# Ledger of designs, part 35: designed miniproteins, single chains, continued (4)

Each design is a single chain, and the fold is of that chain. pLDDT is the mean over its residues in the fold that is shown.

## One batch from the design tools (miniprotein)

Design m13184
Fold by ESMFold2-Fast:
Structure m13184 (fold): chain A 72 residues (1-72)
Amino acid sequence: MTEKANEAYKKVKGMSDEEIEKLIEESSPEERGLYAGGLDMIATSLMSGLADLSTVKRYLDLSTKALRLSLE
């Protein structure tokens, strides 16, 4: 795991869905890819902790959105 991906994870971990969406939209394509990785790490962590599936799906959706925008 790269240092940049870990920094992205730490940055988004404490944010609301609205703050994460704004961050993705205001970021460069490269940074959007890193945030996609960070959000996927949060979803994986939550899944391992047996968290509510709706919360896991929200982070996966945000990760997918970030990844799509990183490809533009």
Scores: mean pLDDT 74

Design m13185
Fold by ESMFold2-Fast:
Structure m13185 (fold): chain A 96 residues (1-96)
Amino acid sequence: SDDYLQQALRYLSMGVTYLLRGDYDSAIRYFQLARDYALRVLNDPSASDFQKDVAREIIDISDLVLSDPRNPDNRRLAIQRYRDLVQRIRNRQLSS
């Protein structure tokens, strides 16, 4: 769960980085990896509700990009959702 979630977040971050650079082939690869590891979090019965919520958001962001990586509206929304996700994780860490 924690290991899978951390890998999903790392791959999501790399996907966003390559997407911002216009390297769609690398972005697609990393979003596929982020999605795969996020699915492993969802299938882990020991994962917390928060970890599962984060994993669902990683899957949704990844699916949005993977559906049409060159669509500017999908790219803009995925980047915004990624930023919001990072803030939610940060806020939870500061609240604990």
Scores: mean pLDDT 87

Design m13186
Fold by ESMFold2-Fast:
Structure m13186 (fold): chain A 58 residues (1-58)
Amino acid sequence: MEELKKKAEEAKKEYNRLQAQYESARDFDPEQAEVLKKQADEAKKRYNTLKKEIESLE
């Protein structure tokens, strides 16, 4: 369980980092923003999957 919690926190941090980069790039570089959005969406999906896994074990 602790390993899953650590992975979820890492995915959450990655999502937050990518989301912030997406927000900064959105008005400046739409092409780069699209790439960052997809990466952020993948990190969010990973975080949600891990969170659901943790919840199913409780």
Scores: mean pLDDT 80

Design m13187
Fold by ESMFold2-Fast:
Structure m13187 (fold): chain A 91 residues (1-91)
Amino acid sequence: VAEEIAELVLEATRRALQLVLDHDPDEEKRADAQAALADLEANEEEYMAKLIANAEKAGATEADLEALRKEIEEQMQQVEALLAQQQAAAA
């Protein structure tokens, strides 16, 4: 459960950074997102271990994992809908 929560958090972070890199009009924000993605890739094991330890210490449950998964999916759907709307407006 703790490992699954850690994986979910890291994946959500990567998705958020990738969206900035691909879509943000600010070159500096894109550069920061690229650097952050590179840091995550270089130190993935360290971030994973820390997130697992934190989840275990907090007594994270399977119900917490399911709630987090639903919340992330709902947020991602909202972001995708917003991007689709912007793409339609640009056409």
Scores: mean pLDDT 73

Design m13188
Fold by ESMFold2-Fast:
Structure m13188 (fold): chain A 88 residues (1-88)
Amino acid sequence: SKEKALEEKRRELAREIVEDLRRSWARVMEELAEEAERAGHEELAERLRELAERIRRGDPEAEGEALRILALYAESGEDYAAVEEKLK
């Protein structure tokens, strides 16, 4: 039916938007990982890269953990040592 075809097109557009948002989010996590690694926080950097990959795959658990890390990073004034401590 024409109605079903329109619903399928709307679902396709929603999927594309979600994929674009996930790619942007994963990129931010990778950039934070590079910064953490330069600051000597290798374990945090590895965790951030793992989360970036899982976000790209649409893992909601990874999305929740990434949001928590971003919130801690913002709260800690971009202090990687404080973020790493709070994640233990």
Scores: mean pLDDT 79

Design m13189
Fold by ESMFold2-Fast:
Structure m13189 (fold): chain A 76 residues (1-76)
Amino acid sequence: SLKDVAEQVLQDFGFSQSFHKLAGPLAQALESATEPLTAEELANRLGLRPGFDLLAGLIAVRAEQEGLSVPFLRPA
């Protein structure tokens, strides 16, 4: 699942425990999106934190490698 992918990215890249609580909300927002979102739009929707856009990008790349579709990329 996207949540599992998010947790794996958080572990692999050494994100702090405060970021782990964002994995579920981020995965749910990506899975429930009906149109592509930019990293900025996603961050604004879920609340701004330093590095949140980077986390979203890393999750999208890993999810694509695992065969999951992510409605994430719209040009800014």
Scores: mean pLDDT 64

Design m13190
Fold by ESMFold2-Fast:
Structure m13190 (fold): chain A 95 residues (1-95)
Amino acid sequence: SLDDQRQQMLSLLYSATVTTTDLISKGKYKEAFEYLISTAQKLYEISTNPEIQEKLQKIIELGKKSLSASYDEQLKLLNEIYSLLGEVYDLIIDE
């Protein structure tokens, strides 16, 4: 059901936020970006909302770009990814 799908997506977003915050606090930026990419891919497969899918695809693109980026660029990309994750969360709860 759409409610089951929503709960699964919210659970994945929460897990990603907790896990990536922990990884970043330990300076493990590569692992954090890899986790964000993996989570966004899973959310993309679950979602039937085109607006959510578009934002998730952007997160995947930015995450992949981060793996070859300088530290300063990684911080900028991380901020953009977290902004997009917040937008995805808002769209999920507004369904």
Scores: mean pLDDT 88

Design m13191
Fold by ESMFold2-Fast:
Structure m13191 (fold): chain A 83 residues (1-83)
Amino acid sequence: MKAKELGNKAILLGGSAIGLGLIQIGVGNILEKKGLTEEAEELKKEGEKRIEIGEKALKLGKEALETGDVEKAEEAIKLGGEA
């Protein structure tokens, strides 16, 4: 069942992207406290964008897992892989 396999992979990639984004925001907060405001802002924005993409990949992957939609699963993997 290709759609289920791809959907599970998309959920894993999306979750990983969200986790990485949260780490980037955390590091950004540390940099901000050290006076590296520009670097902190860039890292936080990158982390926020990564979380947004990861959340979309997770949602599409879950929908593909529920419906068996291969196209949605492939879209979710592409999106999660880009994050």
Scores: mean pLDDT 81

Design m13192
Fold by ESMFold2-Fast:
Structure m13192 (fold): chain A 80 residues (1-80)
Amino acid sequence: METLERLAKEEGVEVLSDEEREQIAADAVASFLARLPDLSREELEQELARLDELLAEFADDPHLTRALREIKAAIEAALA
């Protein structure tokens, strides 16, 4: 989760196009999804709670909101 927060708050990053920001967010999602099988059920539930918090915090950022929603859906699927 820190990686997505860091991307959102990265002040040293060049002005990026919407497509470039979306790609960075998608890469962060893919990286997180790759580690999902290594997380326990308890860790997945903690990540889910953290994602709800982040979704509220970054509601005005469409690229982060999309990335966070994708991660949330994947965690919910893993818990099902």
Scores: mean pLDDT 70

Design m13193
Fold by ESMFold2-Fast:
Structure m13193 (fold): chain A 81 residues (1-81)
Amino acid sequence: SGKKKGLDLVKTAEDNTKRFSGNRNDLSNEFYNNAMELGSKSTPEEAKKLLDKANNYIKKNNDRVKKSEDTVNTIKDKVDK
């Protein structure tokens, strides 16, 4: 379903966030691009809201990586059954 695919993409972005945490710019760009890709590919409205929330955090400086990761995990847990 769209929700499941949305969660998979969010999980991928989360994993990328962790893997490239040492290079905040690159991981942020990749996470942002993945979120935008999901939104553009006929994703359910719920998934778009989840990505929008995650994207909001990833764009912030300082603890941006951790904030985006926490946000992604929080919304995944709420939507994931």
Scores: mean pLDDT 57

Design m13194
Fold by ESMFold2-Fast:
Structure m13194 (fold): chain A 76 residues (1-76)
Amino acid sequence: MKSVNITLGFKNDADTVEKRIEEAVKKARSTGNPTTITVADAGSTDGTLEVAEKTASKIKDPNVTVKVVRVPALPR
């Protein structure tokens, strides 16, 4: 079986990040393939990172892994 990698990017999306992670997890579960979902936060200041980490911590599935990563802001 092929492993699947899904990357989701967010910036100041606190209202939608939980739903988008849950939709990606639901889709991954429906395929039956081992899936890694990477949630990349682009330096949000509205609580998006905290909501993403909390949502990831609630996901319990042997075939779906959710990782939350923070993308460093580049110096100008």
Scores: mean pLDDT 77

Design m13195
Fold by ESMFold2-Fast:
Structure m13195 (fold): chain A 93 residues (1-93)
Amino acid sequence: SKEEEEAAIKIFARDMFLPLSKLKEFFKNNPKISRKQWRQFAESLNLSLNEQMIFDLLFLELDKDGDGYVTMEELVEAVKEALPEEFERELKE
């Protein structure tokens, strides 16, 4: 649902210290995000090399079917599995 998408993206932005508005725009403009686009997004945010490495590793965790793309649905599933209490709190706001 849109409420689950909103909750997941807010939590992901918060936990990764990413600007929410830019992250929302990125997913809105890219329904299927390639690893190249994912890396370019991290570079556009002027993240440190360590932060870029962590962000790149998250792509592999989110790409559950191994097709080389990340979707909003995969982000929602990953946030629900990793941070269930935070996800439930965000939905109740």
Scores: mean pLDDT 83

Design m13196
Fold by ESMFold2-Fast:
Structure m13196 (fold): chain A 65 residues (1-65)
Amino acid sequence: NVEEVYKKLKSLLDKLLSDPSNSRQDIVNSIVKEIQKYVDDGILTQDQGDLLLQKLVDELSQRLS
């Protein structure tokens, strides 16, 4: 379920953002790695993973504005 995966990834984003030692690139790399696990495990299609990555990168950009 894409919605449930998105909520888990958003929780991860919140945790990564709460650590001031994480750069934007560190956060993006962590999210990419987590999404790729879901794709590799067959939980997400590659298209769904790409959509969630874009959505989370947009959220990150909004929070860092």
Scores: mean pLDDT 84

Design m13197
Fold by ESMFold2-Fast:
Structure m13197 (fold): chain A 95 residues (1-95)
Amino acid sequence: MEPSEVERIKREIYRLAREVAKRGLEEEEVRRLARERGLSEREIEVIRRYAELIRRSEELAAAGRVPSREEAEAMGRELREIDREVEELARERAE
């Protein structure tokens, strides 16, 4: 089923992004992991951007900081753009 394949690919991208954020991996290490998994340059860039967004969110939480309205809106916009790109990439990969 195409929807199941798209969902599987999306979950893998998000899982890798969370792993990258948790381990604090640098761009070179991210590219190595992606290469081992057969991911494209576009998928690598999306993983890197989502991992950076996760790290920023966690840094704010750890510092006990509340983001400004502008910061929160910017992060929300970036997350929505990432989600759109992940959906597009997963559909392209499933075909």
Scores: mean pLDDT 78

Design m13198
Fold by ESMFold2-Fast:
Structure m13198 (fold): chain A 96 residues (1-96)
Amino acid sequence: IEEAEKKAEEGIKALKEGDYEKAKEYFEEALKLAEEKLKTIEELSDEEIVRLSEIVSRIYDALVASKNPEFDELKKRALELDTEIGVEELRRAVLK
């Protein structure tokens, strides 16, 4: 999770600097790391779920703010992950 957080921060920094190619690379790496963690979602702690939610939401917000159509695919991917995390958060809140 720390690696995904670091990649997301680097991507946001590159995006602010106008380096869209570097930003795309970092965001792809961060989302891939999040996807790998979510494959074992039931084994993750509540804290890890919250951290993944924060990472994915932050990436999505940055991509939306960029208004760059090259990020539409990454934006869709981030939204799908955010939705999956939200469902798990709701499940945990209702059951525990």
Scores: mean pLDDT 76

Design m13199
Fold by ESMFold2-Fast:
Structure m13199 (fold): chain A 61 residues (1-61)
Amino acid sequence: SLAEKLAELMVKAGLADREGARRLAEEVVKRDPEAAEEAIKLLEQGKPAAAAKVVVDALAP
């Protein structure tokens, strides 16, 4: 799933632990699946800071 892929990449990049990454990824996919796809792309490109910003912006109130 999109959430599972995002969570795995976040853990690899050191952005969150396994449980935190799962919760964050599920919420990002629920609120903004396009942001989840962009974050995955940035993480695959080795841009964890940019990916973190996309995740934070997607989860903003």
Scores: mean pLDDT 86

Design m13200
Fold by ESMFold2-Fast:
Structure m13200 (fold): chain A 54 residues (1-54)
Amino acid sequence: SLDEEVERIVEQAKASGGEVELPDDPLLRRRAIDALRKLGYEVESPYSTKAKKV
């Protein structure tokens, strides 16, 4: 499910030391960015391929 994919991305971010690749799918990307931002991650631009913890 979409929520399971978002959770997997969040766990990858935590495991990688605060940086994670963002998915290419627009809907999954938006949901992942929303979840990551709530945890203190930021995206440099709308076209960024990665999110980083600030």
Scores: mean pLDDT 81

Design m13201
Fold by ESMFold2-Fast:
Structure m13201 (fold): chain A 81 residues (1-81)
Amino acid sequence: MLPSPQELSEALARALREFSPEEQLALLREWVDTITAAFPDDTELHARLAALLAAAEADPSTLPGALIAVAQEAKHLLERA
């Protein structure tokens, strides 16, 4: 199930402060998979999330930005549902 906007904010803050790049990548994959499963018909969203994940896998320095972007996307989706 998708986390609440508050849970996303707390998870993001913890990941940026405490997580290793490997743990940040694992969290990013978990969030991408969860959002994709929750919105199966949103092919443009799937493409954007897949691109963010691929970029972070290629360059771990992008992980903080990718986590922020995915968290913002998830919050907007939850607030509009």
Scores: mean pLDDT 80

Design m13202
Fold by ESMFold2-Fast:
Structure m13202 (fold): chain A 68 residues (1-68)
Amino acid sequence: SPLLEEAERIIREIKELAKEKYPEKYDEIAAQLERQLELFREAVERGDLDSARGMLENLRLVLEELRR
């Protein structure tokens, strides 16, 4: 799924930045991201593409904030 591949790519980038910028909070952030990825997979699997797209946009906003 192109949507799942994109979400996994963004989450990987967020994890890399979080480990660099907030190493003390990394485990907490990583756990939250894994939960978000599970919810995203469920949305894609049931064909709820509107929810999946919304989750993907939220992940993009988190990535943009971490890049600042």
Scores: mean pLDDT 86

Design m13203
Fold by ESMFold2-Fast:
Structure m13203 (fold): chain A 95 residues (1-95)
Amino acid sequence: KAEKRIEGMEAAEEAAEKRLEVHKEWVEENKETLTKEQQEEMIKLEKEYLEKMKELYEKFKENKENEEVRKKLIKEAAELFNKYLKKLQEIMEKA
């Protein structure tokens, strides 16, 4: 399962990068709907999430044979995603 999990983390990183690109396009298309502050906070949040995901992916690759470290990294990835969603919701609600 180590190989499958590394593949999954790589796919997650690629998906996060594509999502950031799509998000930037969406922000440009919806400038009239979003405040400047919302646009800046959302883009910053997406970039921070992507950078942290890249860091976790590299650590996962370095520790592919260490089951204990891999389990901790998977948990950190899940926590990172949950924090991202919560902050995204807060930005959208604050207007």
Scores: mean pLDDT 70

Design m13204
Fold by ESMFold2-Fast:
Structure m13204 (fold): chain A 111 residues (1-111)
Amino acid sequence: MGEEAAREAYRYVRRAGELNGGRGAAIAAGGAGAGASRAGEEAGPRTSMEAGAGGVSGATSGTSGGEEGVELAARGAYRGVLGAAEAGGEEGERAAEEGARGARRGAEEAE
């Protein structure tokens, strides 16, 4: 289940990047980190920190621009969401799902 949420986050970041370049990818990746961190509050600080770090890394990579920046942002979001799922057990899985929703919301905002 966490891997599916991570793949969803990757897809939304890629889509945002295709529509709005590195800026779109950064917004979607940031959304993934924010969503996972919020939900990970119940799973504990470690899960929130790992998910947030992945989202932040993705957002930073997206700002580097171009296809390379978009791909790095998408991979960052994928790893952050997957890390949240694996670190927090059932609570981590919930954090991963919120990360995917955050990426989706960010992609919609980037339109």
Scores: mean pLDDT 66

Design m13205
Fold by ESMFold2-Fast:
Structure m13205 (fold): chain A 85 residues (1-85)
Amino acid sequence: MEELLEKVREGDEDAALQIVEIIIELVRKGEIEEAKRLMKRLLEAHKERGTGELLVKRLLEMAELLGDEKLKEIVEEVAKELGLL
């Protein structure tokens, strides 16, 4: 996980997508607290690059397309906590 987050800080969009896939799987399994923790780390890494608000918008669009209300709630909650929404 640390290696993927480091790649995200370096601008690796594929690493960011891999982390998003892990978050979606955690939500599906009902591991909501773990999903929130990982979402916070992902958004913090993007905030450091100045791309956090754009990622939040993309994640909300993805949650809408997937019909995943819980993913949407997690994105909104964490983004508000970090000042990205």
Scores: mean pLDDT 82

Design m13206
Fold by ESMFold2-Fast:
Order: structure tokens, then sequence, then C-alpha cells
Structure m13206 (fold): chain A 74 residues (1-74)
């Protein structure tokens, strides 16, 4: 359901926010979290099947986490 999708998206965003705060300075973390939140809202508002929306959100958050981890390690 859409309610289940929104709950999953909110949990994934919360995990991403905590991850960003641990690896990035405060300002950079805020900027990235804001951008990811907007992208997730756009995906949720799209006229796509729920499974496509969930996969898109999961894939983007995984990609963003890997990019942050690369930048955090010298």
Amino acid sequence: SMEELKKEAEELLKEFEEFAKKHLDEETARQLVSSVRKLIEDILNSDQPLSVKLNAIRSFIEYAKKEIEKEAKE
C-alpha cells in the first residue's frame, strides 16, 4: 500500500540522515539530506507502480551512502 511505502521511505531516509551526520560535516549533511528528501517526495508523487517507487528510493539511497563512504575515507 502507499502507507507502507511511505513508512519504508521514511525509515530509509532516517537511516540515510544518521549515516550522513556520522560521515560529513553538519552543513554538507543538511544539504544532502534535503536533496534526497526532495527526490523521495518526487518519486512518491510520481504515477508509477509502488514496487517501482520503492526500488527507485532504495537504489538512490544505497548509491548516496556509497558516495558518502568513499568521500569519508582518504
Scores: mean pLDDT 80

Design m13207
Fold by ESMFold2-Fast:
Structure m13207 (fold): chain A 77 residues (1-77)
Amino acid sequence: SVVDTLLELARKAGLPLSREEIEELIERAVRAHGAKTRDEILAVGAATLVLLGATLEHVRSLGLPESVIRMIEELLK
């Protein structure tokens, strides 16, 4: 699931976020960016975690498609 993927990203980055905090983060990011697809939701959530202290290397270590990585890079500009 998107929540489980982002929770794993937070753990890899040493971010002390609960499942509930990840769910709230996803809701806010989706609302801010108008994300509709699973890949878009994953990208906006991951970009938000990068702004909180995760690295793109942490994101790449999750084995996400390059299209999702490109969306994250675009969101961070």
Scores: mean pLDDT 84

Design m13208
Fold by ESMFold2-Fast:
Structure m13208 (fold): chain A 82 residues (1-82)
Amino acid sequence: MMKLVREIVEALLAGDIDEAVRLANKLLETNNIDKSAFVSMLVGELRARGHPLDDATIQRLAQAVKDGSPIRDILEILAQAL
């Protein structure tokens, strides 16, 4: 699980949104986690790497999860904040 989370964050930091989406779908399918848990893991890993997200971005991510937004849209919100 954590290896895929790190690889997703590395893809986001590299600007490779297509690879980030591919890895995120693999993580969700293989680990039976919901989008809320997934976003929390990504936010935590980004913070650990020195890329803390602001409150506005956190709120936008929470709203996207609540609205059932596709993984790509959630990852694009993250990429825009980096």
Scores: mean pLDDT 84

Design m13209
Fold by ESMFold2-Fast:
Structure m13209 (fold): chain A 105 residues (1-105)
Amino acid sequence: SIAEARKRVEEAERRLEEAIKSGDPEAILKAAEELFEASLALARGLISQGRLQEARDVLRRTIELLDKALKALKEAGASQEQILRVEIMIGMLRIQLGVVELLLK
């Protein structure tokens, strides 16, 4: 359900905030991946129900949080592979956001 998907996103957001505070690049990457997956599932569910404005808001917020995760990874001395993985996730979300914004016009 959409309510369960929202709850998973909220839980993933909290885990990411804690991972960023830890300064552990592996923890940050794992939490970023969990947030990416949860947010995509929620956005897809919202899109399937025609709730495009809500899907846009979810995607925008997730991109913002993953940008924070990316900065934290760089500060924590993460590997180039770890950095690239988050950059790819951000890129995928930006493509999805572009599609949603096009559908809203």
Scores: mean pLDDT 92

Design m13210
Fold by ESMFold2-Fast:
Structure m13210 (fold): chain A 94 residues (1-94)
Amino acid sequence: SEEEIAEEMLKGFEEAVARYKAEEDDPEALASAVLTYAGMAAKEAIEHLSPEIAKKVLERIEEIVREEMERLKNPEAERRARGLFEKYRRKIEE
């Protein structure tokens, strides 16, 4: 059921992003909220899942965040996202 836990984590993240997109009209606030929740989701995955499963969860979170930051056309948020995922990839590899 580690795969089931990973699926629930991803579903929760995707639902949170969809809710923020529906409720937040300010692109900067939306970008900040998405990045904050992505960081929390990545931390949870690394702390509770095996490195192999955590890496897959992180890759999917990164894909979702990248698509959202590209849609918002926010280069600063894109840079913050890149730094966030580089940090968590290093934590998995350590």
Scores: mean pLDDT 84

Design m13211
Fold by ESMFold2-Fast:
Structure m13211 (fold): chain A 65 residues (1-65)
Amino acid sequence: MLMEEATIGVLEIHAIVMDPSIKIEKKGDEIYVTVEELTPDSLEAIKAIEKEAKKLGMKLHVYLA
């Protein structure tokens, strides 16, 4: 549980560094990532989020706002 919370915090930091318009939300065992516009920077952030979500066994959902 603490590991999940720590990982979400790291993913949020990565998103802010790559694209400050990225929003990350956690609902149960699912992670929701919303981006306003798909750019090379936001794609790199999404890839990092996907790798971490897969390590945690959580479902990842990516939305374009």
Scores: mean pLDDT 68

Design m13212
Fold by ESMFold2-Fast:
Structure m13212 (fold): chain A 90 residues (1-90)
Amino acid sequence: MISMEEFKKKREEIFKEARELEDKAQEELDKNNASKELIEKMRKLRDKFLEKVEEAIEIGKKDPDKGLEKLEEALEEYKKEVEKLVKEAK
């Protein structure tokens, strides 16, 4: 069972990975002159990710291990959806 401090550290690492993913996706979308629709899809993916992160944080307050599992699931789903969207722009 991880501590609350370890959960907070893992959350910060996940936010850092998400930011790096977003920066790379934005560079690819800009490079490919992505449509307004693709840019809007990217925004919706980010909103969905943030919603999942908030749910995971609430779970983590009572069960840090389960909260971390949900945070990792949210990041993996976000990575897959962003990669798919970036490929659509190419």
Scores: mean pLDDT 83

Design m13213
Fold by ESMFold2-Fast:
Structure m13213 (fold): chain A 80 residues (1-80)
Amino acid sequence: SRLAAEDAAAAELVATPEGAALVARLAASPIFTPELVARIAAGDITALEMALIAAAVAGDRELAAALAEFVDRAARLAEA
């Protein structure tokens, strides 16, 4: 399914040094729950999209942009 392919792509991306750095930033941020961060670290695209919305609502433009890039990369990787 598309969602399973996007989850697999998200898992590949969080395994990269850039992905690990993003997960560490999310874990350090007070706007995300430990449960949400754990889901993202496991490659959950829905959790990644929820984190993007939360960052945007909180006004963290830099973090929202980084999360948007990861969501876009996961979608493109899932289509390959």
Scores: mean pLDDT 83

Design m13214
Fold by ESMFold2-Fast:
Structure m13214 (fold): chain A 92 residues (1-92)
Amino acid sequence: KEKWVKEAEEILRQAREVLEEAQRILDDPSSSDVAKQLAELAVRQAREAIELAEKAIESKDSPEEEVKKLTLEAGVSLGMALIALGVAKLVK
C-alpha cells in the first residue's frame, strides 16, 4: 500500500534532519557532557530510523504487512531520536 511507503519517506526526511541537528550538538565544544550523550543517542536512533525507512521504501513490491512493519519500526526509532534530541537541546 502506497500509504506506508509515503510514511517511510516522511520518516526518512525527519530522521535525516534529527541526525544533522544532533551532529551539530556533538560538534559544538560548548555542549555539556549530558547534552553530548543524549545527542549520541539521538544519532544512533536516527541512523536506525533511516536504515529501517530505506528498507521499507526498497520493499515496496513486498507484502503490505512487511512494508508496514518496517515503517512502524522506523517510526519508533524516529520517536526515540526526537525525544533524545529534545532533551539534549534543553540541557545544552
Scores: mean pLDDT 86

Design m13215
Fold by ESMFold2-Fast:
Structure m13215 (fold): chain A 77 residues (1-77)
Amino acid sequence: EKLKEEIKRIEKEIEEVRRNEPDLEEQLRRIRELGQRGKELLDEIYRKKAKERGEDTEEALNRLRVEEAEERKKKAE
């Protein structure tokens, strides 16, 4: 529960940076830092769920990475 709240907070901060930071380089740097922190928290949730389901944790994390990369690509367009 706490991990999900922290992830939502990070996502909100990323959106605020996207909207309010006029310097593109600084915007990308901050988003990268926040994204990395959110990724670490999401990793913990995915590892827990994958372990409970008997799934490969790396496959679950790879799906998350692909989704994140595609989302960035769509927003960059």
Scores: mean pLDDT 71

Design m13216
Fold by ESMFold2-Fast:
Structure m13216 (fold): chain A 60 residues (1-60)
Amino acid sequence: MKKIDPEAIERVKALGPDDEAGRLRLQIENWRALLDEVGATPEEKEALEKAERDFQKAIA
């Protein structure tokens, strides 16, 4: 998986389940990388944007 940002992969490995904010961020980063590689459906793009907005509000 060389097209996936290695920095994002390291974040996934480093952050544990205890970090709710970190876990949400990892999900968003993974979705972004995956959608960039395999091609996003409109539903998946919408889900990613919703997750990003929800995450931003949750940490604010």
Scores: mean pLDDT 64

Design m13217
Fold by ESMFold2-Fast:
Structure m13217 (fold): chain A 64 residues (1-64)
Amino acid sequence: MAEEAKETAKRLAKKSVDFYKQGKKNMSASYFAAAGIEVAGASLFDPELAEEARKYLKEAIKKA
């Protein structure tokens, strides 16, 4: 479960960045929020995997 949440969070964060680059800020914000929810969920099962997911989210945002 935590592994799936981490991968889903990475995928959603990447889509958020893509939408932001396209000027679709509302869609970008929605995908970013969804990624954050996945990270929060992962924290309930595996805090170490959740920290890795947070790192990937921050890196995706910085590359936007």
Scores: mean pLDDT 68

Design m13218
Fold by ESMFold2-Fast:
Structure m13218 (fold): chain A 74 residues (1-74)
Amino acid sequence: KNLTEEEQMELLNEGLVETAVELVKKGLVEEALAIAEQLPPESLERLLERLEKLDQSKPAVAKAIEHVKELLAK
């Protein structure tokens, strides 16, 4: 399929979501949240879904989920 400029931006945002997920897995919550603050609401919803599939017993995962929910509530 041909990628439009909008589809390319969606792929870049998906890459940022994946990067934020990996940072949370490593306990780098502050760096992950800096990325999350730059994401549009649609990508924040995808990030929340991805984080909710992680081990929520880990403090980094729980903190990241709460902060992403706060960003979505604004």
Scores: mean pLDDT 80

